# Ledger of designs, part 39: designed miniproteins, single chains, continued (3)

Each design is a single chain, and the fold is of that chain. pLDDT is the mean over its residues in the fold that is shown.

## One batch from the design tools (miniprotein)

Design m9326
Fold by ESMFold2-Fast:
Structure m9326 (fold): chain A 92 residues (1-92)
Amino acid sequence: MALELGEAIRAGDVEAAKKALRELVRQAGRVLKELAKTDKEKALELLEQARERTIALIRRMGKEAGLSEEDIEELVKVAEEEFEEIREEIEE
């Protein structure tokens, strides 16, 4: 959940933050893939909104916690890669 991600970021634990982030995106992906069976367009719209909100959260919390720009960009890259994988699975 987003709270677990936030706790890892505040602790400066980038590896724990990556793990929490992957679980958060995969959990959202499961719900959106189920929605995509009945409304693919709505599932893709909600996926894009979740991606934008997650990236904004990472950038805000990372800066507040004093993470390096390199660590923040690494977490953003993980989020973008995980959301893109879910998008490809929904579009196929």
Scores: mean pLDDT 84

Design m9327
Fold by ESMFold2-Fast:
Structure m9327 (fold): chain A 73 residues (1-73)
Amino acid sequence: SEKTKLIIEIGSILAMIRMMASVSTDPEIREELLKEADEIDEILKKLPDMSVEEAREELERVRKKHEELLKKV
């Protein structure tokens, strides 16, 4: 379903952020990455109860956050 694809996409970004944290040698950057990952994980828990439109908006927010975090690594 469309919703399943959105969940997979957000989950993939979460996995990438966690990977960035695992390879980061800077403790402050690692802590920020893990904190942002925890916030995205909370969004994922709520996604099944969201509409497709709401889930799409959350994917856009998560993509923007990922781009911002990539500039710090």
Scores: mean pLDDT 86

Design m9328
Fold by ESMFold2-Fast:
Formats: sequence, C-alpha cells, structure tokens
Structure m9328 (fold): chain A 81 residues (1-81)
Amino acid sequence: PLSEEEKKKLREEKEELKKRLRELDPSLSDEMIEELVLLEHGLNLDDEEILEVIELLPDPEKLAEWLTKKLVEVAKEEAKK
C-alpha cells in the first residue's frame, strides 16, 4: 500500500507526463493520454518508446504486437535479476 505522500508524488508525476505528452502531440485525446500514462508507469517507457506508441495508437493490432514484445523484454530482464 502506498502512503498519501507517495500517492501525491505519483499524481504529480502523472500530471507532468500528461503535460509533456500534450506538448509532443497536441492532437492526442484525453483517452489516448491516459492510456500512454498507464503504459509508461507499467513499462517504464523512454521518450522514443512513448513516441512509437503514439504512432501505433490508431492501429490496435500493431500496438498489441509492440506491447507484447515490450512485456516479453521486461519479463526477461526480471528473470535475469
């Protein structure tokens, strides 16, 4: 369980990320921004990976392939310790 202080910090980090995403692509809907925030927090994405995901958002099949590959990479890194 997260403390209230940790929850506040996490909310501030999410708001900063949302602002950055809107600056990268002002055409992004609020729904797309929320999806990108969840992906970044779950997968610890860098700026290049975020931009790649933005390009793939209109194509759910390609996005699913990209996410599967990233999840496999994360799982392999965890397995290596």
Scores: mean pLDDT 71

Design m9329
Fold by ESMFold2-Fast:
Structure m9329 (fold): chain A 100 residues (1-100)
Amino acid sequence: DPLERAKKRLKEGFLNAGFSEDLAEKLAEKLVNTSDFAEQVRLLIEAIKEALKRGEDLKTLLNQLRSLKTRIETLEKSPEMEELLKEIDELIKEVEEKLK
């Protein structure tokens, strides 16, 4: 199944990037089933918020938020994407404050 292979590769990528097993599994599953980029970003933000509530590695989450921000900043921005970017900036600030 091509979708199962895509999920496995995405999950391995997230694990190699330092995400937890549970977060990597959730992100891979949602991303392969979503074709809308703005919806993919929204799902990633929600998964990161859940990881923060669970006390997962704050430094890893911070690096992933910064990477996601950079990706979005290289694209033409819609009002929806600008709103998502603001949510990412707020999460970056929250994680940075927790790391102090």
Scores: mean pLDDT 73

Design m9330
Fold by ESMFold2-Fast:
Structure m9330 (fold): chain A 85 residues (1-85)
Amino acid sequence: SVEDQVAEAVKEADDLLLQTRRYLGDKSTPKEKVLELIDEGLEKVEEVKRLAEQLPDPQLRDTTLDWADRQIKNLEALRDKALEQ
């Protein structure tokens, strides 16, 4: 179902965000690896947005789209931090 696809994509996006934060805090991780994870995270969040627009429940759709917009801002902030190195 679309609901199952959204749930899986959200989980994958959350996992990528957690990974990105961990690697950004690790001095041994190359900047390029952090930037790659941010790009993967942005692509996954955009997938969540695309799938969420197909959700039949307007409340769940709006909540998921709001979540996605927040994660985009979080990833953009992480990109800025990575680029300052």
Scores: mean pLDDT 86

Design m9331
Fold by ESMFold2-Fast:
Structure m9331 (fold): chain A 84 residues (1-84)
Amino acid sequence: ESEKINEDALQLVEDTLKALDYIRSSELSDEERQQIIARIRGEIGRIDRFYEENKDKLSEDTIKKLEETKERLRNLIKELESKL
């Protein structure tokens, strides 16, 4: 169970990082930027929920990667907001 939960967390990190790279390489309208900002805020909430539900099963390394991923998401929100 703990092994699977850590694997699921790492997959979430990987999928999120791939999505960030896609967003950064995309030409976006102001409406699309606003929609993506809302989606990113939702994703941060999902990571927080996953952590709260599984914190006793997560390794310190996995927790660090989740936190680093949330910081990257917050930074992208700031970047996208600056272009609106």
Scores: mean pLDDT 81

Design m9332
Fold by ESMFold2-Fast:
Structure m9332 (fold): chain A 94 residues (1-94)
Amino acid sequence: SNQQFLQQILADVDRRVSLLWERARVLIDEAEKNGDLKTAEEAQKLLDDTTTQLIALVKQMRANVDDEEVLQQLNQQMQQLIDDTQKQLDKLAS
């Protein structure tokens, strides 16, 4: 069912996001300890901006649970956003 498909997407996204957020938190902590406040602020902003976008995408998925094609498109957007955020965190790591 579309509800089962949505649940599988959200479970996968929750796992990936949890790992991403933990990594970002470690990067921020290390940057702050090293006095690199610019890197810490940039990583925090990236985390905040990504969180806002993910929340918006999840709301759209819940609103479109009966539309499998829309769910697939939104899932691709969420996966891309997570991948892009991961790459940006990689660039911020010295």
Scores: mean pLDDT 87

Design m9333
Fold by ESMFold2-Fast:
Structure m9333 (fold): chain A 67 residues (1-67)
Amino acid sequence: SARERRVREALLRKARELGVPLTPEIQKLIDESVDIALGLGRVLGFDDDQTVRVALMLFETELKYRK
């Protein structure tokens, strides 16, 4: 979907900005962040911009608190 593409593109751009390599672990985190944000957006009635923002927060939080 157009929303899924926008969310995924935003996360890929953020990974590049932060210099995070697209390892299988990071690709999985992007996939999980997309899925969670899309699910929350459907349940809570988020627009595209709000859904992208939630996905970015999830992704950046996980990167910050990874072991």
Scores: mean pLDDT 85

Design m9334
Fold by ESMFold2-Fast:
Structure m9334 (fold): chain A 90 residues (1-90)
Amino acid sequence: KKEELLKKIEEKAKKAVEILEQDKSTSEETKEKIREALKEAVAAAKAGDIESALKALEEAAKEVGKVPNEETREKVLKEIAEMVEYLRQL
């Protein structure tokens, strides 16, 4: 069960990055910060550090607030929200 939840968290992180990379309106600096925060969240989740994983997702969501395209911002935030739901099940 835990392994399956971790795979879902990784899949959602990958999807968020793919959505973000397709958006040409977001700066590379903002994309890199979001990508790094999502990587930190996945690493913390794999280590069993749910508190650090949630904190990293909070930081990612904050950086997503700088994404100028509303549709891209909503889609990325949805993937982050689903990662939070999976983390709560760990």
Scores: mean pLDDT 87

Design m9335
Fold by ESMFold2-Fast:
Structure m9335 (fold): chain A 59 residues (1-59)
Amino acid sequence: SLEERKKREERIRQKAEENAGLIYAHKGLYDKHPVAKKGYERLKEEIQKLIDELQKLLE
């Protein structure tokens, strides 16, 4: 169901948001490390995707 999926996305977003702060602080370091950069890009993409969905719901 959409509700179940939304719940999972919400939890993932909350987790990603708190971790994104740490990743963002060490952005320069992660850029030099491909594996860490991959995680950073993934979290950033997930956050952006959720923001887009929320904006769509607000509008």
Scores: mean pLDDT 66

Design m9336
Fold by ESMFold2-Fast:
Structure m9336 (fold): chain A 88 residues (1-88)
Amino acid sequence: SVAKEAAEELREAVREADLPEAARAVFEGIAVALSGSGPEYLEEAERLAAEHASVLDELSPAQREVAEKAEELHRRIVAARAAERAAA
């Protein structure tokens, strides 16, 4: 599934980046939400990002690449869900 593939890509980006523990915990939480099979996985990931926005705002430019990757993956999941709804 697109969400599970996105979760793995996010985990790879987190592993490659030198992140503060607080930021790593936020991205891990997002990846766990995205790896779920429920219809609300995207909404849960969005909620976690919003609740921890201050942690993400403290990232250096290099560390912000992980946040940019998460945004790209979010757009990919939204597009996939829209395509599935259109195909129904």
Scores: mean pLDDT 75

Design m9337
Fold by ESMFold2-Fast:
Structure m9337 (fold): chain A 104 residues (1-104)
Amino acid sequence: MKPSEIAEHLRYYAELIKNDKFDELKKRLKELVPKAVAAYGDTLTDEEIDYLFELIKKNKERVIKAVEENLDNPVFWLRYVGPSKGVTAEERALLALVNLAIGT
């Protein structure tokens, strides 16, 4: 996947979060994130995806800011590709969004 495609999909999902379209976001996370993580030999349960969804919702302002500030920095997003687990709640939320963008 090209870095520009990841950035385009991240912009799309950031707009869903910004407009409080959380039902659509949750549906997309459950459909697409397992597909993305399976590509590098990982698995996520529905319970783990529900947890990641709640992290995105709780960290909405920080997540939107991180996406908007880093759309032109593909190297920033590459750190969230593959079996990375993140350290902070914000990093885990961003990892979920990057995997969602990859699965799209």
Scores: mean pLDDT 76

Design m9338
Fold by ESMFold2-Fast:
Structure m9338 (fold): chain A 91 residues (1-91)
Amino acid sequence: MEELIERVRELLEETAREMAKIANSKELEEKLLEVAERAVEVLERESASAAAKLFAEGAEEIAKEYGILKEAVPMIVAMQIEIIGLELDAR
């Protein structure tokens, strides 16, 4: 479980950083990293799929606020697919 938590955390933080580069915004990065921390808490209590969903929903809202939703959606979807793969590998 600890290895899964760390790999999911790294993937969420990496997605946050890539979205921040597109928006050229440190504030967006900070907001996404806060969502990533909440998603990791959900992973520990529930599942990787639940964590991915929480992060995706938060990231989509933030992307809309910063006008980067079109660019962000492929990254958010890719992140969700990778997290589901990590969960299946851990079973």
Scores: mean pLDDT 84

Design m9339
Fold by ESMFold2-Fast:
Structure m9339 (fold): chain A 66 residues (1-66)
Amino acid sequence: ALDLKGQHVFDQLDLLKTAGRSVLFVTVAEEPSQAEIDRLVSMLDKGDILVIADKDGVIYYAYRVE
């Protein structure tokens, strides 16, 4: 897991680029439910990163699949 909640995605691009195999970036209007997170994670492979952020690029959730 990546502890990036509350950070701006643009400030974290170098870390995200080096931390995982590929990045799935999802923009949402409100904080995601655990069920939505689980569905998105199920579409990813080991080493991929999920980033969920608001319209202004503030991260709600970031996770690296292990």
Scores: mean pLDDT 77

Design m9340
Fold by ESMFold2-Fast:
Structure m9340 (fold): chain A 89 residues (1-89)
Amino acid sequence: MTKLTEEEKEKKIEEVLREAEALAELDEEQREAMRKMLERLYEILEDPEKAAEISAKLAAAKSDEERMEIVAEIFGVPVEFLERLRELE
């Protein structure tokens, strides 16, 4: 698969954000945090070595709390934000 261009990634991010806004009301801070997570996710998906490293760290985690801390560090978002997203499920 050819790597996505910056424009293609931006379009996919906007599509996901639009769908999220249609399902739930997001404030400006939540929208920005979600955008940053999506940008980071696409970076990881384009780097198989980084994706494998992240998968190994998550598999080695001993608790759900430890897994959330790893995800928060990787995406550069607060753990509290991820906890709120989990509650929406």
Scores: mean pLDDT 70

Design m9341
Fold by ESMFold2-Fast:
Structure m9341 (fold): chain A 94 residues (1-94)
Amino acid sequence: LEARRAQLLEELERFRALAEAGKVPRAVALADFIRESIRLERLLPLSRYGITKEHLERFREEAELLGLRLLARVIDALIEDHSQESLLAALASP
């Protein structure tokens, strides 16, 4: 639903701002990766953003600690399934 996309974009902005303040360029790249994949309605290659599975696992834990629950769920989907369908399902699910 539209509300979940809006929530994810808000969580991405908060995560990105904290990543910039903390000087964590790969976290900024992850936020840009997810935002751009949503904008283009297709999953972009993680390698283009220099993001590894280890980065995803670390940033999922950070998102969870920050209370960014939808972002954490989206990152989990990226870790488990490398498909656009899994990412979109995470946004549509309760």
Scores: mean pLDDT 76

Design m9342
Fold by ESMFold2-Fast:
Structure m9342 (fold): chain A 80 residues (1-80)
Amino acid sequence: GSITLVPDPDVDGLRVLAVTGDARLQITTGILDVYDSNGNLIGTYSAGDIFTPQVGDNLIGGFTLQNIGTGTLTLGYRAI
């Protein structure tokens, strides 16, 4: 699958804006904290873990990741 990054000044870290088809994120390095749209922590993931993204999820931490599913993921980020 693919990941598309778009600038969005309203995000903190990365936010899942859209998911098309089967998108699965594998954390390749570091630690990822996933928060829902209300700011509640829904999970903490480390290298090797697989997470299924949902629209509105906020991805926070120091990490690298890849989409190992066949679908497309669109992430918003704050441009620096």
Scores: mean pLDDT 80

Design m9343
Fold by ESMFold2-Fast:
Structure m9343 (fold): chain A 72 residues (1-72)
Amino acid sequence: MAAEEAERQRRRAEAVAYLQTVYGLPPEEAERAAELGLEAEELRKRIAGTMTPEEQERADALLAEQRALAAS
């Protein structure tokens, strides 16, 4: 449990750093975009590739929000 939380925090920190260095996002925007991306990925993994139309629409909405932030 604790090890998985530490790994999640590490992945989030790496995503934030990547967005800041590669896309030049300010820290606040990079953190928000990283959270949206991780949330969408976790949702897809939990469903193991089988999703209801509602769940697919929710995942697509999260990715669209992340894309909009990255484009800002």
Scores: mean pLDDT 68

Design m9344
Fold by ESMFold2-Fast:
Structure m9344 (fold): chain A 81 residues (1-81)
Amino acid sequence: MVERPSLEIRIEFRLTFASEEDKKKGEQTLKELEEAGFKVTEKDGVYIVSGRAESLQTFTDLIEKLIEHASKVEVVKMENL
């Protein structure tokens, strides 16, 4: 019964991929984020990832993997909910 403050996070970011193969790898990583309990939506090249950051290690590992596959990553908006 120790209430740990868990942060709900929402990150909106624009991804640019140098190749179709890199784009597919990025999309696979976004699916891994969904499997980890995050909600992922896409609109006009902007990806919105939202959810409870209970497993920060899994979240950070997947975000690093996503960044690795993108030639450019622009954080449009990031907020704690």
Scores: mean pLDDT 71

Design m9345
Fold by ESMFold2-Fast:
Structure m9345 (fold): chain A 85 residues (1-85)
Amino acid sequence: PPVVTVSVSATTVAEGQPLTVTQTTSSTETNRVQLYVDGELVAETVTSSPSATFVVTLPKGTHTLELVVTDSRGTGSDSVTVTVT
C-alpha cells in the first residue's frame, strides 16, 4: 500500500480563508486521492504525480482532514486536525 503524508498550509485559519491541503505518496503508480473532512468526501483527483493539492474553505470549529490514496497495491491514509477561528 502507498505511504501517505498530509500537510496543510496552516493548522489554524480564519473563517472564510482558503486552506491548502497537500498530499505526498511513495507510490509511482496512478493514484486515486480522496480528501475527507469530518468523515465526508469533499474532493478527489486521479494523478500519477507523487503529490496532489486541494484548496478548501471550512466553517468555524475544529475539523479532521483525512487523505486516502488508492493505487493497484492497496490503500494508505494520513490525517491532520485544523482549527478555524
Scores: mean pLDDT 82

Design m9346
Fold by ESMFold2-Fast:
Structure m9346 (fold): chain A 80 residues (1-80)
Amino acid sequence: SEEFLEKLREIAEKYRLTDEQVREFAKYLAEKYGVMSHEEIDEALASLSEAERETGGLNIAAYGYFDEEHREVLLEIYEK
């Protein structure tokens, strides 16, 4: 969802995450909640434009949906 992508961008910007860190974060979410496979995350990251990769953007629209558990994890990471 747009809200989930916005939260990922906020986290990436706040913590100055690299593409690799955004990838590891997305893999962590997939592993913990089973929302996306590692292959799906790799495909999502590969689909990003150069500008979006620089901002830590991640296209999740094709791979999962935003729910309350994901929101909690994002908030925990954002507040750390």
Scores: mean pLDDT 49

Design m9347
Fold by ESMFold2-Fast:
Structure m9347 (fold): chain A 105 residues (1-105)
Amino acid sequence: SMLELLERIRELVREATERILAVLKDPQMAEEVRTEAETVLEELDEIIEKYERGEISDEEALYRTQLLVLSFTGTLVVAARREPATEPIVEETNKQLLELLNEMK
């Protein structure tokens, strides 16, 4: 279901953030990742709440989630370029997020 996919994306964002923060040594990059993750998770919670209330369609939920995933993965790519030790986590996370978005269509 759409709700299950939204919840899986939310869980993946949380888990990926924790894994990346455990590896990052640059405090500025860690703050950027933490701030982005907090914003994305807050916005995902709003999408889930609106979807559960029937205030947005499947198409709108997908569109909004795609924009959040694009923002999040963009921040992760910057982290991977600055600290290559994060690259395996970033690559795995980006692949899993893309697969979940494809299931939402």
Scores: mean pLDDT 90

Design m9348
Fold by ESMFold2-Fast:
Structure m9348 (fold): chain A 80 residues (1-80)
Amino acid sequence: SALRRREIDEFLRAVGAEHLSRAELAERLGVSRGTIADALLGKPVSEATAERFRRLLGVEDPRYFLIDLGVEELRKAVLG
């Protein structure tokens, strides 16, 4: 939903990736814009896609890109 996308946007801001548009994020991850849209809506993505998110954003736990989690929980996972 739109609210989930806002939580992901806040997460991207917290890890310094706010400057990337959805199109740029899709290009850098090597996936379609539809795959990015699905991930931002909290839909399950492949492990390969989750690994690409983890490498781009420096996140150690790929599960945070497979489920819809709150911003505080995402920040705790990636910012330590």
Scores: mean pLDDT 56

Design m9349
Fold by ESMFold2-Fast:
Order: C-alpha cells, then sequence, then structure tokens
Structure m9349 (fold): chain A 65 residues (1-65)
C-alpha cells in the first residue's frame, strides 16, 4: 500500500542523509540498508576497509535521518 512505499522512501532518504553526513569527515563512507521485516532494518556502514552491520527498528532508523 501507499503507506509502505512512503516508509521505504523515507528509509532510503535516511540512509542517503546519514551517508552524506559521514562523508563530510570520511569520503569513503557508504551507507546501505536492507529491510529484514516490516519493523526491522539491517544497516550496513562501510568506511574504508571496515564494515559495520547492525539490525535496528525501522522507526529508530527513520529518526536518525
Amino acid sequence: GAAREERLQKAQEAAKALEEELRKTDPTARVDFELVSEDEVRVIITRGDQVIEETIPLEEFLSLG
């Protein structure tokens, strides 16, 4: 439904905003995400050769962007 598509768009915008913020201090920073469920997101942050993966609530992820 439309509400689900709006949440996905907001999650994409949050990921891009976080990546842009991190790139101000580290130009190699990349932020990717993957929907694990309707309420959970796997966030993948790459900085140079370091990869950090964490699963957090979707609502919390949206609050970060």
Scores: mean pLDDT 78

Design m9350
Fold by ESMFold2-Fast:
Structure m9350 (fold): chain A 71 residues (1-71)
Amino acid sequence: EELEANIFILRLHAELMIKRAREYKKQGKLDEAKKIVELALEHIDYLMKYYNIPEDHPWVKELRKEIEEVG
Protein backbone atom coordinates (compact mmCIF):
# COMPACT_ATOMS: atom_id res chain seq x y z
CA GLU A 1 0.00 0.00 0.00
CA GLU A 2 1.55 3.28 -1.20
CA LEU A 3 -0.90 5.87 0.14
CA GLU A 4 1.85 8.43 0.84
CA ALA A 5 3.26 8.09 -2.70
CA ASN A 6 -0.24 8.44 -4.18
CA ILE A 7 -0.88 11.59 -2.13
CA PHE A 8 2.49 12.96 -3.30
CA ILE A 9 1.37 12.51 -6.94
CA LEU A 10 -1.89 14.28 -6.08
CA ARG A 11 0.02 17.21 -4.52
CA LEU A 12 2.41 17.46 -7.48
CA HIS A 13 -0.48 17.77 -9.96
CA ALA A 14 -2.27 20.30 -7.74
CA GLU A 15 0.85 22.46 -7.33
CA LEU A 16 1.46 22.62 -11.10
CA MET A 17 -2.13 23.67 -11.78
CA ILE A 18 -2.09 26.25 -8.96
CA LYS A 19 1.08 27.79 -10.44
CA ARG A 20 -0.58 28.00 -13.88
CA ALA A 21 -3.74 29.57 -12.44
CA ARG A 22 -1.66 32.18 -10.58
CA GLU A 23 0.24 32.95 -13.80
CA TYR A 24 -3.03 33.54 -15.68
CA LYS A 25 -4.30 35.81 -12.87
CA LYS A 26 -1.06 37.82 -13.08
CA GLN A 27 -1.68 38.25 -16.83
CA GLY A 28 -5.28 39.44 -16.20
CA LYS A 29 -6.75 36.23 -17.69
CA LEU A 30 -9.25 35.69 -14.89
CA ASP A 31 -11.57 33.37 -16.89
CA GLU A 32 -8.63 31.11 -17.81
CA ALA A 33 -7.43 31.07 -14.19
CA LYS A 34 -10.93 30.08 -13.00
CA LYS A 35 -11.08 27.24 -15.56
CA ILE A 36 -7.69 25.92 -14.37
CA VAL A 37 -8.89 25.96 -10.74
CA GLU A 38 -12.04 24.03 -11.73
CA LEU A 39 -9.95 21.51 -13.71
CA ALA A 40 -7.56 21.12 -10.76
CA LEU A 41 -10.44 20.22 -8.43
CA GLU A 42 -11.81 17.74 -11.02
CA HIS A 43 -8.32 16.25 -11.50
CA ILE A 44 -7.88 15.81 -7.73
CA ASP A 45 -11.27 14.02 -7.55
CA TYR A 46 -10.27 11.76 -10.46
CA LEU A 47 -6.89 10.85 -8.94
CA MET A 48 -8.45 10.20 -5.50
CA LYS A 49 -10.90 7.75 -7.10
CA TYR A 50 -8.20 6.16 -9.28
CA TYR A 51 -5.74 5.63 -6.39
CA ASN A 52 -8.47 4.90 -3.82
CA ILE A 53 -7.40 7.78 -1.55
CA PRO A 54 -9.80 8.58 1.36
CA GLU A 55 -11.78 11.79 0.67
CA ASP A 56 -11.56 12.79 4.35
CA HIS A 57 -7.76 12.51 4.50
CA PRO A 58 -6.27 15.68 6.12
CA TRP A 59 -3.70 16.17 3.34
CA VAL A 60 -6.41 15.96 0.66
CA LYS A 61 -8.60 18.50 2.51
CA GLU A 62 -5.58 20.82 2.73
CA LEU A 63 -4.87 20.50 -1.02
CA ARG A 64 -8.51 21.23 -1.95
CA LYS A 65 -8.43 24.33 0.27
CA GLU A 66 -5.20 25.55 -1.38
CA ILE A 67 -6.75 25.13 -4.84
CA GLU A 68 -9.98 26.92 -3.85
CA GLU A 69 -8.03 29.83 -2.31
CA VAL A 70 -6.36 30.48 -5.71
CA GLY A 71 -9.79 30.89 -7.39
Scores: mean pLDDT 76

Design m9351
Fold by ESMFold2-Fast:
Structure m9351 (fold): chain A 61 residues (1-61)
Amino acid sequence: MSRQELLAEAMIGIVDIGVTVNADPKLLIQQLEKFIKENPDLSAESRARIEELIAELEKIA
C-alpha cells in the first residue's frame, strides 16, 4: 500500500468522524476535492472511494 493510499484511508476516516459530529458537509467536500487534486497518483480504488464519499456529502450539503 502506497503512502497516498494510506493518506486516502485516513482522509476518509476523518471525514466519516466529521459527518458523525455534524461538521459542515461543504467544507468536507472541499477538503476531499483538494486532496484528490493534490494526489493525482492515488489508486483508482482509493479515488473511487473518496468520490463516492463526496457524492454522499453532496446529498446533505
Scores: mean pLDDT 74

Design m9352
Fold by ESMFold2-Fast:
Parts: structure tokens; C-alpha cells; sequence
Structure m9352 (fold): chain A 96 residues (1-96)
């Protein structure tokens, strides 16, 4: 199939900010930036946003929302995001 388009600098910045906020334990800031990425017109950026929202809700203990967002991320045209979401979903099912 065709190669996925590269992320815009704006979308990459949102994803990087969400990932940094998650790493720092700032889940509200991570949710803010991940939600902005999930609202991108770029399906790859949306998939990253869904993956990161899944990670945010997992860290907050909202396992139902985490599962919903990981399942949305698995539908990604980006194989890296889809694999990461599938791995996180398997880990989540063991935490329940």
C-alpha cells in the first residue's frame, strides 16, 4: 500500500508534549495534548492521540476508557501505533 504521510510539525509537537506529560505523571496535561492530536485531520495523528489517551486513562485507572482508545488506535494505518496499542491492550487485560 502507499506509505503514510509524515506528521505535520504541529501534530508532532502535540504528540511529543502528550508523551512528555505522561512521562512526568501530568495526566491532565497529557489528556489535553492527546485530545488535540485525536482531533487532527491526519488519521496517523488521530491514531497517536487515541494511543496516548488510552495510556492516560490506564494511568488514571479508567480501564474501560483505556480499552476503548487502544481499540481505536489499533485501527490505525500506522503499523507502529497499531502494534503499540495492541501490546498495551494485552497488558491492560492482565491488570484487570
Amino acid sequence: GPLPAPLSPEDQALIDKARQALKEGNYDEAEKYATQAANSPDPVARAWGYLLLGEVYDKKGDFEKAEEYYRKAIESPDGVVAVAAAVNLVVLEKEK
Scores: mean pLDDT 84

Design m9353
Fold by ESMFold2-Fast:
Structure m9353 (fold): chain A 103 residues (1-103)
Amino acid sequence: EEEIRREILLVSKVFDEILAEVEKWIYDKRKIPSPEELVKIIREATDKVLEKNKDKLSPLTREIIREGVDEMIKLVKEKGKLTLKDYMDIKNRAIERLREALE
């Protein structure tokens, strides 16, 4: 349970760092990205954050984060945008997947 708790906190932190990189890009450019641009930004932010945290991430945790990011990308392609609620729902589902995988 304590091991699961630590991994959950790490997943939460990595998702928050990905979101921060995406928000920084949008803010710096002072324009609304197209869905295609947003997908590219999310992928680049994810690769950067996963590389930064590579020594802390198990292969399983990394895969679960990648799955959550793929879900974000799917929503962007379907809806043209990603809301904070969408992000929170995806983050919570990733935490649930991690808990199930570690049990």
Scores: mean pLDDT 83

Design m9354
Fold by ESMFold2-Fast:
Structure m9354 (fold): chain A 89 residues (1-89)
Amino acid sequence: MEKEKKKKEYEKLSLEEQIRRAMDAFGRLRRLVGRNAPLEEVKKVYEDLKIIAEVLKKSPDPGVQAFADALLKEAESLLKYVEEREKKK
């Protein structure tokens, strides 16, 4: 399964690279929402971000855990915005 492959790939990265990948995924999510991309594309990026955030939550650093929680909360808000937009079409 693609999700298991990505999770194992992220777990092999350094913490700094994991944070970088999370920020890059969130940036992609924001750009897709801004250009009115289809819900299916937005969901793909959201699922990727969710996987990296789950990896970050395994960090013993409470600051890293808080960062992952905040990132997921914002991503969930963006996903809900796109879902509401698609319902109006």
Scores: mean pLDDT 80

Design m9355
Fold by ESMFold2-Fast:
Structure m9355 (fold): chain A 55 residues (1-55)
Amino acid sequence: AAEVRARLLALRDEFQARVDAIKEKLTDPSKMQAEIEKLAQQADKEVLALAEEVK
């Protein structure tokens, strides 16, 4: 149980780190928005898959 929560928190931290990396890498707001949107969809799939694994 605790391990599952730790994995979910790790995914949140990973998502935040990727968003920060996109902001540093891209100065174009349109490209930044597109990359963040793509990343958010990928992260959502990972979180859902992990949540289902631990039910």
Scores: mean pLDDT 75

Design m9356
Fold by ESMFold2-Fast:
Structure m9356 (fold): chain A 60 residues (1-60)
Amino acid sequence: PRLSPEVLELLEKAQKERNLPPFDLSTPEGIRQATLFLLNYGFQEANKELELPPVTLEAP
């Protein structure tokens, strides 16, 4: 399957935020892994929005 340009852009952004190497989008398995990663990433980000603590990244 082919990824839409919106999905490709989101994938690159998510990979950069997670400091992960790029997926091999030239193979069907790589595309599947990228898709699953994006689904998990979006789900985790949604959960973080609901459960984020009031404290941010700041040293005392």
Scores: mean pLDDT 65

Design m9357
Fold by ESMFold2-Fast:
Structure m9357 (fold): chain A 75 residues (1-75)
Amino acid sequence: MEIQKKIEEIKKFLKELGLSDAAATNVITALLRARREGLSPEEAKERIVKTLEFLGVPKEIAEKAADYALEIWEK
């Protein structure tokens, strides 16, 4: 219930940043995997950024996307 709303909020913001729906979905997937593995927020951010860079997203945009996703998730 609350998790689904957070996912939708994150995807909406990432699409507004100019990311594709596929890239936004990859951010959510990387975030959920990192959290299930018990990674710290800093380690989760690193994983998300690397995933987005692999998809061709510029590092500056990737870092902004990761920071926002973690902020919404930790609320």
Scores: mean pLDDT 81

Design m9358
Fold by ESMFold2-Fast:
Structure m9358 (fold): chain A 70 residues (1-70)
Amino acid sequence: KEELVEELKKLVDEATKISHEIRRLNQEIAAAKAAGDEERVAELQQRYDTLVKKLKEISKKINELREKLR
């Protein structure tokens, strides 16, 4: 049980870090769009999409662990 709690904490911490990175990328995408840098926007958008997919996978694992800890 304690091992599952520690695993949950690590996943939540990882999700928090990814959420902060997504927020930063959104700001950078907005700045690149304002500058008309289409190539930079495309690059940042790919990174954003990758992080969103990773966050979705982590959220699934968090939900599974929460169900086990009930």
Scores: mean pLDDT 83

Design m9359
Fold by ESMFold2-Fast:
Structure m9359 (fold): chain A 83 residues (1-83)
Amino acid sequence: DSARRAEVAAFARAALDKLVEYLREIQAKNASTDVAQQAIQIASQALALIRGLLRSRDPAEQERLRAQVDELLAKLDEIVASL
């Protein structure tokens, strides 16, 4: 339904915005190449899950993918907090 599609799109946009913010903070804090590479790998995994979320029409799969994206965003938050 249109409301569910709008909710998924809003979540995807917010997640993408957070990914950009975390990567910018890592760059601004002059993180080591190894830390930057780890963050890029996590961000790439999150992007793949967001693409899966946008393609999915199964509510249960959407909730599972949202939870996995949130877990990856939490890992990026921990990396930023450790800098």
Scores: mean pLDDT 85

Design m9360
Fold by ESMFold2-Fast:
Structure m9360 (fold): chain A 84 residues (1-84)
Amino acid sequence: MLEALRERLGGKRVVVASPEHAEEARATAEAAGAEVVGVARTAEEAVALALEAGADAVLLALPPEEVERAVALVRAAGLEAVVL
């Protein structure tokens, strides 16, 4: 997992979206070489933070049932969606 995340997130500016595991998701993104520019609890909040900060991607650490909706929202905003 970390190697695949390093390919996708290495050197990128990333916002983390996680209601329950924000610190774990942040640590994983930083271990992959990403600059974490914001942490959010929802996909909507993460998109707003990413657009304000000029982020490249949103790392989604959400329950499986929410992932498809969140990926669609992130992509509609012109951002890369990465699922943890």
Scores: mean pLDDT 81

